# Designed miniproteins, single chains, part 8

Each design is a single chain, and the fold is of that chain. pLDDT is the mean over its residues in the fold that is shown.

## One batch from the design tools (miniprotein)

Design m260
Fold by ESMFold2-Fast:
Structure m260 (fold): chain A 66 residues (1-66)
Amino acid sequence: SSELEAMVELARRLLEEAKRAEDKLEREILAALIRMLLGITKTHFPEAEEVIEELERLAEEAEAAV
């Protein structure tokens, strides 16, 4: 679905921003936003296992960069 594609695209952009961010608070905010997208996706599209797994990996990678 276009909504799931948009969520993955947004999460990937947020991760790229987190990797470029020099400020710890900015990295924490960006990681939290990816985690929020994961939560929304799990709630509204629980059957989208592959997308959920991708968002989880992106969230974990962003959190590791904090």
Scores: mean pLDDT 88

Design m261
Fold by ESMFold2-Fast:
Structure m261 (fold): chain A 85 residues (1-85)
Amino acid sequence: MPISDEEVLHALGLMWRGIGETLFKQGKYEEAAEAYKKAAELFLEAGDYEAAAEAYRKAAEALRKAGKEEEAEEYEKKARELEEK
């Protein structure tokens, strides 16, 4: 059976978060949002709900900068739901 390594998934999440931060600083907000979404999904697979929630909030911020307010609100809600236990 293929082994999922939670440490590897978390490391990949950190990488995609870093890519998102770089793209956001460059004003590539739609690309930054996609990178942050990938980071959040990887953090969820790793079981790091706090890091996933933060990544979804960063995705929402990038989406707002890109003028995608409705999509940004959806990702803010996803982040909030992950922080409510």
Scores: mean pLDDT 83

Design m262
Fold by ESMFold2-Fast:
Structure m262 (fold): chain A 56 residues (1-56)
Amino acid sequence: ASAAEVEAALALPEEVREVAREVAERLREIGDKVDAGIALAREQGISFLEGLRKNA
């Protein structure tokens, strides 16, 4: 662990930190939707795949 690397990260303007936080929040929302889709696919298994094939 380098103290210089930590200091450089903490020296980022507050403005940049806020933008990074917003981006992380949006990515989290997308991740939650993907996880929900995977859980649904696992529950329905072959039925989910059959549904996609019939509607493709």
Scores: mean pLDDT 66

Design m263
Fold by ESMFold2-Fast:
Structure m263 (fold): chain A 55 residues (1-55)
Amino acid sequence: SPELRERLLELISEQARLSLELIKAKLDGKEEEAERLAEELNKLDKEIEELIKKI
């Protein structure tokens, strides 16, 4: 489905953005923010994996 492929691209783009934010949080010593971003990335990764199975 074209709609599923477009959604996948959006999620991958968001993953890249959040990964950069996580690196920045770690460099700034923002431990609580880094933990939250890591959890958000883990949830996003699972969503991407499930969506790939449908394509």
Scores: mean pLDDT 85

Design m264
Fold by ESMFold2-Fast:
Structure m264 (fold): chain A 72 residues (1-72)
Amino acid sequence: MTVLDYLKEAARLIIAGEDESKIEELIEKARKLAEENKDKKEVEEALREAYRILAPTLGPEERAALERTLAS
């Protein structure tokens, strides 16, 4: 599983209105992989794709939270 794979799955669950705990678990897995991944470009591409999928459903605060989770 890549950072992008986890973020796409989290985005799908958010759109479907699934349990927040499941979404947080997937985002946490993406964050851990992003921390281990020294290729910043791959992480940035994953974030852009997540924004594309989530943009119709997320407000500014939710988008900021997603960015903070992946940057931490």
Scores: mean pLDDT 67

Design m265
Fold by ESMFold2-Fast:
Structure m265 (fold): chain A 95 residues (1-95)
Amino acid sequence: EREENLARIYLEAGRAALAQGKPDEAIKYFEKAIELGTPEQRAVAYLHLGEAYYKKGDFEKAVEAFERAAQIARDAGNTYLADLAEKKAKEVKEK
């Protein structure tokens, strides 16, 4: 679908913004990817959204995003992504 392709572009833009130290811009792009993406793309977007919030020091929102990523990934059958997101949420909670 066209929306799936647009979600991929937003995921790429968000990752680039995050790599450039622009977490606020990254968050906006990942939110767009969540709106338009497939379940797998939404899980990836929530994972990166959690990383963006973590870089901002918003640990509560980071945990929420990682837990949402894990739930969507498990529902989509992506056990690897679900386990990765659960691990990241646990690491943030233990700080």
Scores: mean pLDDT 86

Design m266
Fold by ESMFold2-Fast:
Structure m266 (fold): chain A 96 residues (1-96)
Amino acid sequence: DLVLKVDAVFFSKEPDPELIAEVRAAGEAFGETLSVEELKQKAIDALVAGDNETAARYLAQLAHRDLEVAKETYEEGVSALLKRAVDAAIERNKAR
């Protein structure tokens, strides 16, 4: 599962080099002719929308081109998603 491999690589403090290689190989295989900036924006949009499959596809392509940018993109998207989840939980608790 590419989603789980992407999470394992980018969420881990010490990512497995074999998982990094697998994610980068998956990114290369997608072969889309998008700029790094377009890939970054599409990955963040997908993460915020909860579309983990699409997010993994664009993050894998970013990792193939620039692993550091891919990590930064993942952190930005996950932070935005987590904030949304926390805000929703607070509102639910306030309503109960």
Scores: mean pLDDT 77

Design m267
Fold by ESMFold2-Fast:
Order: sequence, then structure tokens, then C-alpha cells
Structure m267 (fold): chain A 83 residues (1-83)
Amino acid sequence: MEEIKRLAEEFRRALEEAIRAAKAGDAEALAAAEKRGLEAMRKLLEAMTTPEKRAYALELMREIYEELREEAEAAAEAAEALA
């Protein structure tokens, strides 16, 4: 469980860095963050060796995507208000 939690946190940080790089227009930083995120995802999938670990990993990923979705929706609403 601890390894899965660590890998999920690594994945989350990579996604947050990718969003920040995209907003800044930093293509190199974006590419680097995407590469780190993909590697963390691969390791996470490899760590899902039992149904219990799989359920925990999927729950953590769901939480990460749910949180990022809210940030993306807030950004979209701000852009729409400017239109």
C-alpha cells in the first residue's frame, strides 16, 4: 500500500507540474512532466499485484482526476466569463 501511495503522489505531482508548465507556455517543462507522469503510471500499474492494491490505486487515481477536473472547470469558467 505505501509504495502505491508514493507512486500515486509522484503521478499527482507530475500532473500538477504539467498544468503549470502548460499555463506558462513552457513546452520543454510540459514534455518533462508528461514523461515523469507516464513513468509513475507504469510503475503504479506494475505495483497492482493484488485486487486490494488495484482497488486502492484506482481510488487514488480517481481522487487525483476528480481534483484536477475541478481546477480545469474553474479555469474554463474564468475564460468563459471573459468572453
Scores: mean pLDDT 75

Design m268
Fold by ESMFold2-Fast:
Structure m268 (fold): chain A 66 residues (1-66)
Amino acid sequence: IDKRLEDLIKELEQLYKQSTNEEIKRELQQLINLVKFLLENDFPEEVKKATLELIEEVVEKLKKEL
């Protein structure tokens, strides 16, 4: 799970750099901070996985706006 969270951070950082929309950049930064929080804290794997799936859903919606 942690590798998937690390890969997600890299994807979010790339989307942040590519985006020209300030609202999308703000959302991406908040998601990056959330993923980092999950990685830095001793959360159960189930919590990390559930949160990852929710973030991936949000990212797919944001990609449609890019």
Scores: mean pLDDT 77

Design m269
Fold by ESMFold2-Fast:
Structure m269 (fold): chain A 65 residues (1-65)
Amino acid sequence: IEELRRKYIEYEAEEGLYRMGAESAKIAGDEELAKEYEEKAEEYRKKAEELREKLRKAEEEERRR
């Protein structure tokens, strides 16, 4: 469970970094870089959501014990 929590936090952090990068690129007028960072942020968001679902199920199993 702790390993899943650590990975979840890591993926959330990656998403945040790429979202910040996309915003910075937009301000700088680099639309291509902004799009690339937005796509990376969405990838990490999906990975975090998958881990959140796995974590939810693991915590549910732990509560039943």
Scores: mean pLDDT 79

Design m270
Fold by ESMFold2-Fast:
Structure m270 (fold): chain A 81 residues (1-81)
Amino acid sequence: SERDLILKEIALTLRAIGAELEGRYEEAAEAYLEAAEVALEIGDLETAERLLERAEELVAKLEGEVRERLEARIAELKEKL
């Protein structure tokens, strides 16, 4: 179970990096947020914090409803740090 969560976190982080390199900021931010959520489940608070910071930087490049939705999710996850 814990090993599966660690592998999921790595896979999501790699997906986020790939999307970011391609300029797909919404997909990248969502993948970073999913990775941060998994890091919180594992108890890796330092990794979760870094992933949330990266998601915030990407979300700042977005507009409208998508930005509002992702900012709300970032705020929710930060409360768990």
Scores: mean pLDDT 89

Design m271
Fold by ESMFold2-Fast:
Structure m271 (fold): chain A 69 residues (1-69)
Amino acid sequence: ADEYTEKGKELLLKEEYEKAIEELLKALEIDPNHEGARSLLLSLIKKLKSIGKTELAEELQKKLDKLTP
C-alpha cells in the first residue's frame, strides 16, 4: 500500500492526476484503512476542484465513497 501511495504522491506533483488516482485507489483496495492514501485522495479531490477538473473530482469522490461503506 505504501508503495502505491508514494507513487500517487509523485504523480500528483507531476500533474498526472488520472494516474495518481489509479495508484492511490490501488493502495486503498489493498489497505482500506491506509490513512496516507485516503488523505492524498481527499487532497487530490480538492486540487482537481481548484484547477477546474470538477468532473474528474466528482468521479474520484464516487470511487472513494464506494471504498468507504
Scores: mean pLDDT 77

Design m272
Fold by ESMFold2-Fast:
Structure m272 (fold): chain A 72 residues (1-72)
Amino acid sequence: SNNEEIIRLLEEAIRLLEKGDYEGAIRLLEQAKELSPSSVVRSLLDRAIKLVEEGDYEGAIRVVEAAIHLLS
């Protein structure tokens, strides 16, 4: 149940990145990070946030997809 909620937040974060809403995406990634009990997933989400801040949106999407895969 917690993993399903985190996955939905991450899928929405990807949608926001695709639409150019980078601030909205970062907010959802931070929320997913707070809900995640996994240190590995939290570390991946930190990496994704840094990639968004650096303007590497494609790299951020790939890292978020990796986090979704670990939670699935």
Scores: mean pLDDT 89

Design m273
Fold by ESMFold2-Fast:
Order: C-alpha cells, then structure tokens, then sequence
Structure m273 (fold): chain A 103 residues (1-103)
C-alpha cells in the first residue's frame, strides 16, 4: 500500500541517516532526514534527528525549531510520553526556552 511503502522508505532513510550521524557526517544525515520527512511528515523521529544533527553542527536555533516541531507532532499524535522525553532531552542540551514551549 502506498502509505505503508512511504513510511517504510522513510524509516530506511532515517536508519541510513543515523549511520551517517554516528560517523559524524551530520550534513549528509540531514539530507536523508529531510527526504524521510517528505515521505512521512508524521515521523517524530525524523524531526527529532534533524534537531540533533543541527545541534551537532552548532546551529542551536535551528535545532530548537526541529525539536519543537517533533514535540508538537508527538502531542498532535497523542504520544505524550514522547513529547515529554523530547522536552527533557532539549533541556539536557541546554535548550531551556524551547523545552518550556514543548509542554
């Protein structure tokens, strides 16, 4: 089915991007996460991983925007535990203002 095929393709792109992220190839990981979001815009994980990759590149404002989007989407999908976890991780990264806006 088209929707499931896109979700599976998005998951594979996130997997590949996570490999690149672990290798320190943050810009390449970002491209794969952006493509995953085009296929599955409801992928909280892809939005969250974009935030992490931008944080590693020192783009803290962009990282905060993507963490906020991930938390907002988690809330929209009723994933309140995921929303809270994203806010807690943002606080650990020093993004306190963004974390307060997530709840």
Amino acid sequence: MEKKEKEEQARFLIFQGSGLYSAGHYEEAIKLYEEAIKLDPNSVRAWYNLGLAYYKLGHFEKAAEYFLRAAELAKELGRYDTQRRIAEEAKKLGLYEAAEKML
Scores: mean pLDDT 87

Design m274
Fold by ESMFold2-Fast:
Structure m274 (fold): chain A 70 residues (1-70)
Amino acid sequence: PPLSLKEELLRLIGEILRLIGDIIELKQKLEKAKAAGKEEEAEKIEKEIEELEKKLEELKKKLKELEKKM
């Protein structure tokens, strides 16, 4: 049903936008940590960014699949 597909699409778009926001925030924190010489903190943030970027890629693939069905 079109409504069900639209609801799923909006949910995925919302998750994608939230992840993009989280990644941007973490990248800003990473720059500050590097500037302050906090190497351990920077390493942890880098790992978090990589994890979120991987999740973002998966969600983008799901979005493309839904767009093809609409």
Scores: mean pLDDT 82

Design m275
Fold by ESMFold2-Fast:
Structure m275 (fold): chain A 80 residues (1-80)
Amino acid sequence: MEELLKELEKAIEEKDAEKVVELLKEMRRLGVSEEEARKILSKKAFGAFQLLSQMVDLDDPDRELVVDRAAIFLDYIESQ
């Protein structure tokens, strides 16, 4: 769990939308809570985690659409 969250923080910093989507799907499968994410992620990365979890439909069969949407939100977060 902690390793996945640290990998997610790095992927968010690198704006690797494809890896962010993969990690978010894995974390959802494992039942990672917002409380665990908040403990491990930086304030900025936790904000990204919350926004992406709300705005990106990880179950959409159009993987390219999911990745593109994640990339848009990662870019938005970086601009803050």
Scores: mean pLDDT 78

Design m276
Fold by ESMFold2-Fast:
Structure m276 (fold): chain A 86 residues (1-86)
Amino acid sequence: MTLVLTFKNLSEEEKEEIIKYAEELKKRGYDVEVKVEGDTVTVTIGNLSVEEAIGHILRAIGLELDGHEVEIKIDGDKITITVTKK
């Protein structure tokens, strides 16, 4: 299972926090790729079990602060979560 987390309209501080999150996952042995494009950060996590995917979804939702919009899409073995600052 693959999880794709896309965060949009981020401040520099919010980008740093998401990058730290991705680095922490890499330290735990996850297959993590980070892509930064302007105010957008995309984190791709491969080789997840169902339980691990749920845990990462809960953490991504936990990154939803006041004024953010969260969209979740499931497509086969791929889960995409998009978080957009309003």
Scores: mean pLDDT 73

Design m277
Fold by ESMFold2-Fast:
Structure m277 (fold): chain A 95 residues (1-95)
Amino acid sequence: MEEQLRKQEEEARKQLEKDPNNVEALVTLAQSLLQLGKYEEAIKYAEKALEIDPDSPYAPAAYRILSGAYEGLGKLEKAKEYEKKAEELTKKLRE
């Protein structure tokens, strides 16, 4: 829901002002930015989350955000690559 996403985005931004390396907050912000069509910003925060903890339970979501953002920018090859990475991590984390 858009209203809930906007609230989560604002709360995530406040958390990141206090702790810029909060992986959950970075992924929440990136997801909201993606849904608002802010693709370059969504990529920035999703990539930062993966740099901090590439094996986190939030990593599949971060890769899906990268896939969606690159698709929005017309970079379909990168979008496909990141979607595959999200699928593989989802399988590993559920095992």
Scores: mean pLDDT 82

Design m278
Fold by ESMFold2-Fast:
Structure m278 (fold): chain A 55 residues (1-55)
Amino acid sequence: MSPEEVLAELVELAKQAQTLPQEKRDEIAEAFEKGLKEKLTVEELLRRIRELLEK
């Protein structure tokens, strides 16, 4: 993904996350931190966050 596409996806996911219960927002934050620790690609991180937003 281009940097602009990554930023657009992050903004959209952040807006969606704000409508979620606190527990789901905590899960997203933990998934993000875990992904950074595991050195996942940005694309894989976005994919995992999107999965959490879906269910």
Scores: mean pLDDT 72

Design m279
Fold by ESMFold2-Fast:
Structure m279 (fold): chain A 57 residues (1-57)
Amino acid sequence: SEVEEIVERAMALKKQGKYEEAARLFREASDLFEKMGNTEEAERLRKQADEAEKQAK
């Protein structure tokens, strides 16, 4: 699915140390899960985005 591809790209960017880009994609994936009504997955990805943002700073 499109959301799965976004999550995979975010994880790859994080592995490469591109934390700012990874955070943006985790946020995007979180928003998409929220629109689908999957609140638990949206919250998990939001936490991943927050953690990536901390690593970028």
Scores: mean pLDDT 84

Design m280
Fold by ESMFold2-Fast:
Structure m280 (fold): chain A 68 residues (1-68)
Amino acid sequence: SMEEEKKKLEEEVKGILKAAEEFKVSEDDYRRIKEAAEKAREAIKNGDIEEAKRYVQEAKLILIQALE
C-alpha cells in the first residue's frame, strides 16, 4: 500500500542520516544529505512516492560519495 511504502521510505531516510553520523561524514556532506532527506520527507508527506524515491536515492549517492 502507499502507506507501507511511505513508512519504508521514512525508515530509509532515518537510516541514511544515522549512517552519515556514524561514518562521520564532513559537515558539508551532512548538510547536503540532510537537504536531500528533507526533500524526500516533503515528497512522502505529499504522497509523491516516485519523487520521494528519487530524493532517497540522491541522499544515498551523496553518502556513498562522501565515504570515498
Scores: mean pLDDT 86

Design m281
Fold by ESMFold2-Fast:
Structure m281 (fold): chain A 67 residues (1-67)
Amino acid sequence: MAEEAKELLDKAIDYARQGKVEQAREYLNKAKELIDKLEKEGKTDEVRELIPRYVAAQLALVAAELE
């Protein structure tokens, strides 16, 4: 699950860098769903490891949306 979330975040960043805002948002949302599941399972350390990537993906998406 954490590995899958990481892969989805990496894809979101890649799509955002390509200006593919819709695809970036889709993959970011999928990653968020997995992160939420990890939080419900009490896997706080895995969630904390994903935070820097999640923030990077959000910033990349915002930058792409602003053009």
Scores: mean pLDDT 83

Design m282
Fold by ESMFold2-Fast:
Structure m282 (fold): chain A 69 residues (1-69)
Amino acid sequence: GPLERLRNLVLELEKAGKTPQEIADAVVEEAKRLGLTPEEVVQLALDLYREGKISKETAAAIIEAVAAL
């Protein structure tokens, strides 16, 4: 589903060594295309951080970028 596609994008970009800001920018663009709500994106970022899949800096950048919408 859309959330799993966004999750896979985040993990791919993190593994590729993209910066927190580059990941946040890509996530906002893709979430908008997928019709995901800000709340769904924030929850995904928190879940990925709690699972140890992304850094705290990356999670914070995603949440801040979404809050600016």
Scores: mean pLDDT 89

Design m283
Fold by ESMFold2-Fast:
Structure m283 (fold): chain A 58 residues (1-58)
Amino acid sequence: SKEEVEKLKEEAIELAKKYPDEEAERYLQMGEIYYYQEKYEEAKKHYEKAIKILKSKE
């Protein structure tokens, strides 16, 4: 759902502030593009990929 994707976006943005990473930033940007196109399933996949990379930095 759109609401689930918004939560993933917020998590990815907060993690990116703590752990700068170029690959994760690329996935975050792709997620934003898909989100604006209302392609929520594609947006979700890209945000989840960004989160996975950023959590590996913890």
Scores: mean pLDDT 84

Design m284
Fold by ESMFold2-Fast:
Structure m284 (fold): chain A 78 residues (1-78)
Amino acid sequence: MLDELGRKALELEAEASLLIMEAHLAKKTGDEEALKKAKERLEKLLKEIEELAEVAEGEARETLETTIRSIKAKLEEL
């Protein structure tokens, strides 16, 4: 169970990193539509990660909490 949660946490972290990169690129290029979609996807991902963090323990929880902080910080910038 914890190994599966740890793997899921890493997958969600990777997805968050990609979406953050997409949002940053969209902001730099002035692609308002791409930026809007990236923000919506980040908000949905944030909710999924927050729900998973409630049941996660140890390293998996720390990974999820770090990802939550990264997404929140990026959404504040966008």
Scores: mean pLDDT 80

Design m285
Fold by ESMFold2-Fast:
Structure m285 (fold): chain A 100 residues (1-100)
Amino acid sequence: SEIEEIIKKIKELEPDLTEKEIELIRRILEGASAEELSKEVPVEYLIRLYEKTIEILEKIKAPKKYLALVYRQLGEAYEMIGKYEKAEEYYKKALELDPE
């Protein structure tokens, strides 16, 4: 699958990522919401993981749909902590990358 190819490239670029971080990134790429993932890890941790995932996806030149997905989830995470202006910024970035 395309997601497994992306995960392989992520592991090659970032060998120090933990098994838990890789599993969370897989779930992110599969479309898990920030609300769902926040049940397992703090939202502040998710925000840092989303930001790191965006950097990695850009470096490996992943399809724009995955960058859009992560930006949308990052917006959702900022909304969860009441940072609505930042949430709007990231939602706009997601729409720019995948304007469907």
Scores: mean pLDDT 87

Design m286
Fold by ESMFold2-Fast:
Structure m286 (fold): chain A 99 residues (1-99)
Amino acid sequence: MEEELEREVQIALGLMYRGIGNILYSQGKYEAAAEMYKKAAELLRGLDPKLEAEALTKGGEALFKLGKYEEARELYQRALELDPENEKARKGLEEIEKA
């Protein structure tokens, strides 16, 4: 139905922004990567909690690279609220606790 098509398009756009973020992250462009992951998470919000959690986790990883530990911690905590089994978000929180 039309609502399903709108959700599918929004998920596809979220995955596209995540992909752009991954490319920017691999280039060391962590500020730009964090912005792309933020857009991905916003597009995925309420549509797919596991994909939203992955985007939030990637955003947290980019913020961690920038030394923005409090902002990274907030994103990792939100990711774990959406997907408690997200191992990367859990490991990210453990790394911040040691920083």
Scores: mean pLDDT 86

Design m287
Fold by ESMFold2-Fast:
Structure m287 (fold): chain A 57 residues (1-57)
Amino acid sequence: TELEAEAEALLEELEKNPKDEELWDRLTEILVRIVVEEGRVEKAQELGEKLKKIKES
């Protein structure tokens, strides 16, 4: 889906620039939209776990 593809692209950008707070905010909003708009809770959780790994590193 478009939101999933955008979230994955933002995750790749965050891996390159982990200090970009604007990317963090955008990714978080897209994960919420994947849940609300698409009902794909498990996919949003998978992407959120990747986001947490970047933050914890």
Scores: mean pLDDT 78

Design m288
Fold by ESMFold2-Fast:
Structure m288 (fold): chain A 84 residues (1-84)
Amino acid sequence: MLSHELPLSDEEQAKLWGEAIVEAAKRLGIDLEPSTSKNWAAAVAGTMLRLIGDGVSAETVLRIRREANELVAKRLGLPELEDS
């Protein structure tokens, strides 16, 4: 059961993660369509499965996840993860 983990709603979290993953993939030269899921875990998992299905390497998928995590942290104003 979800209990005040983030100041954003589940749908807002899913959108934020979805946009971050698409942006991270694009920065690495991969064209990726955003997930339509309103659940952040499903949005992330669905996108990673799509990348694997498209023949993207596990290393690249992990890099996209890492970049997306940094983008999400930046969007949320977390100062430590913004240190480039």
Scores: mean pLDDT 68

Design m289
Fold by ESMFold2-Fast:
Structure m289 (fold): chain A 92 residues (1-92)
Amino acid sequence: GNQIQQALAQLKTAAAQSGFKLELQLDGNTLSGRFEHDDVLQLIGLALSLIGLGIDGFEVELKLEGNVLSFTIKAKNEEQLLEAVKKLTQIV
């Protein structure tokens, strides 16, 4: 079983339940994605939470344009990537 793919599926489900559209792309230990929401305040709140991940030792890049929040999380290994995905699921 692929634990990271299961965690990414859970993240997509949680995001959808919170009203976000979420597209994800994984390249090695780099997770890129786009959150879409019609309410920009929801995206701002999510961006502030994602900045918190950077403080917690993840390498995080963010870009907010209109109703889309793009992000990139660079993890050192699969364990750190899985931790980042689990934290994202708690945030959304």
Scores: mean pLDDT 86

Design m290
Fold by ESMFold2-Fast:
Structure m290 (fold): chain A 68 residues (1-68)
Amino acid sequence: MEKEELLKKSEELLMESMELSMKAIGYAAEALASSPEEGEKLREKAGELSKKSTELSKEGERLREEAK
């Protein structure tokens, strides 16, 4: 894989990671204003998005290091 391709893929993964992180924060905030039952479901969704965001961030950093 070319350096430019690795950097572009890294940027895409890091951007997706940030988007998922923002969605997770949004669901967590919505959970505070929701019923206990609905809030629990929203917190579960926030947790799943947060985990996926972390994995994408790690992969993006890995590709960026590989591009050096």
Scores: mean pLDDT 83

Design m291
Fold by ESMFold2-Fast:
Structure m291 (fold): chain A 81 residues (1-81)
Amino acid sequence: EEDARRRRAVEETRRLLAGMDFSGLTPEQIARRVADALGLSEEERDAAVRTAVTGTWDPSNPTVGHAVGLAVRRELERRGL
């Protein structure tokens, strides 16, 4: 259940990021926009922002927020940001 939700959120995150203009946005703002678009809770959104900024997450206990944040961070790195 959680794993399936996490996988869907990560795939949707990558799809959203592919169509997003990063101009003038901070990593925090990008992560917040993605979390809002996915309908994440406040706690999940905060986890996504923290993970996108710091790059830290626990793969043994993956949460939707942390997984989304990591996907945002990887896309930023891919674009040289």
Scores: mean pLDDT 76

Design m292
Fold by ESMFold2-Fast:
Structure m292 (fold): chain A 66 residues (1-66)
Amino acid sequence: MEEEVKKLLEEIEKALREKVREGKISAKEAMDFLTELGTKVKELIDEGKLEEALKLAKEALREVKE
């Protein structure tokens, strides 16, 4: 489960990087998004809420791919 969350975060980072390259978002917006998401995911994992962390990462990936 933690490995699945890490994989999703890597996909989110790649998708955001592509959006920055295409000029759809700024590098600052991408970094702010990743920092906020990473902090929330880490808090959930540290609390043992792996299912909530996985759900949050999946929702973020869908939002980024839109």
Scores: mean pLDDT 81

Design m293
Fold by ESMFold2-Fast:
Structure m293 (fold): chain A 88 residues (1-88)
Amino acid sequence: GKLAKEAIELAEKALALARLALRLAESKEALIKAIAAAIAAIGAEFLAEEALKTKDEKKAEEALREAKAALELAVEALALALLDAAAR
């Protein structure tokens, strides 16, 4: 399914950004947000892979929404880590 594949791609991008945020995080707040983003990305990828395997379009739509949310969290986590670094 197209939606499941899009969800996998977005979840993988979210995880990559979350991993970068984890590496750059110097504050406890930035670290917590980066961890939350990584967990969300992993969850979205798992749901998307299950949707692809079962050909369940409703699960694929849910996985895509979760992947988009994980990407937003990962961007926010990375932005916080970068802002913390810029303030020093």
Scores: mean pLDDT 86

Design m294
Fold by ESMFold2-Fast:
Structure m294 (fold): chain A 110 residues (1-110)
Amino acid sequence: SKVSAVSNFLKENNIPIESFYALLLTVKKLLEEKLPITEENVRKIFDEEMEKLAKGKVPSLEEVANLIEEIIEKFGFEKFVETAKKVLEILDLSDLVEPFVKMIEKIKAA
């Protein structure tokens, strides 16, 4: 299932769900507002989304899976993956690029 793909990715790479959700929201905002993918824009948006999550409820695995599907539906798979790769690189998470792409491909195939 899509939820299992997300759960396995987070557990295998020791990623907090809040951090991953903030990263996905950062990708979504960059795509929606057509912002340049710069270190300044990525870090500012990521920090703002992390602050909002700290004041709210912890996101569920279902909410994470639904956000991934929403981004793919609105912007397409290729544009989502390319934007997410650049965001991961800027956040010093380059080692997560390959596991992330594999997870997204698994979600698309489900």
Scores: mean pLDDT 87

Design m295
Fold by ESMFold2-Fast:
Structure m295 (fold): chain A 58 residues (1-58)
Amino acid sequence: SREELVEKAFEVAKKKLEEAIKDLDEKTRQSFFESLRKHIESLSDEELEKIVNEEKPE
């Protein structure tokens, strides 16, 4: 369950980050995505659920 939350939260956050850094080189982008994944993995379940809620059409 936590692994599923991490993956969903990472996908949501990655989409937003990718828009912001799309003009950067591939190695720099990979570094940002790696840092993002580590950050997401450090979050509480509640924090992960808040990010995942951004996927829902409001």
Scores: mean pLDDT 76

Design m296
Fold by ESMFold2-Fast:
Structure m296 (fold): chain A 55 residues (1-55)
Amino acid sequence: MIEEIIEKLKSKDENERIKAIVEIRSIKDEKLRKKIVEEALKDKSIPEEYKELLK
């Protein structure tokens, strides 16, 4: 699950990146959500504008 969401955030398709953001925001498990956000923030291949949306 986490790997799949990170891969979507790294996608060349903007629509897939937006879907990943929406999916992360809909996660009710705070521990899982925080873990995904931390992994995304560390990944240099994810655009900064999308990292800002995760905060």
Scores: mean pLDDT 77

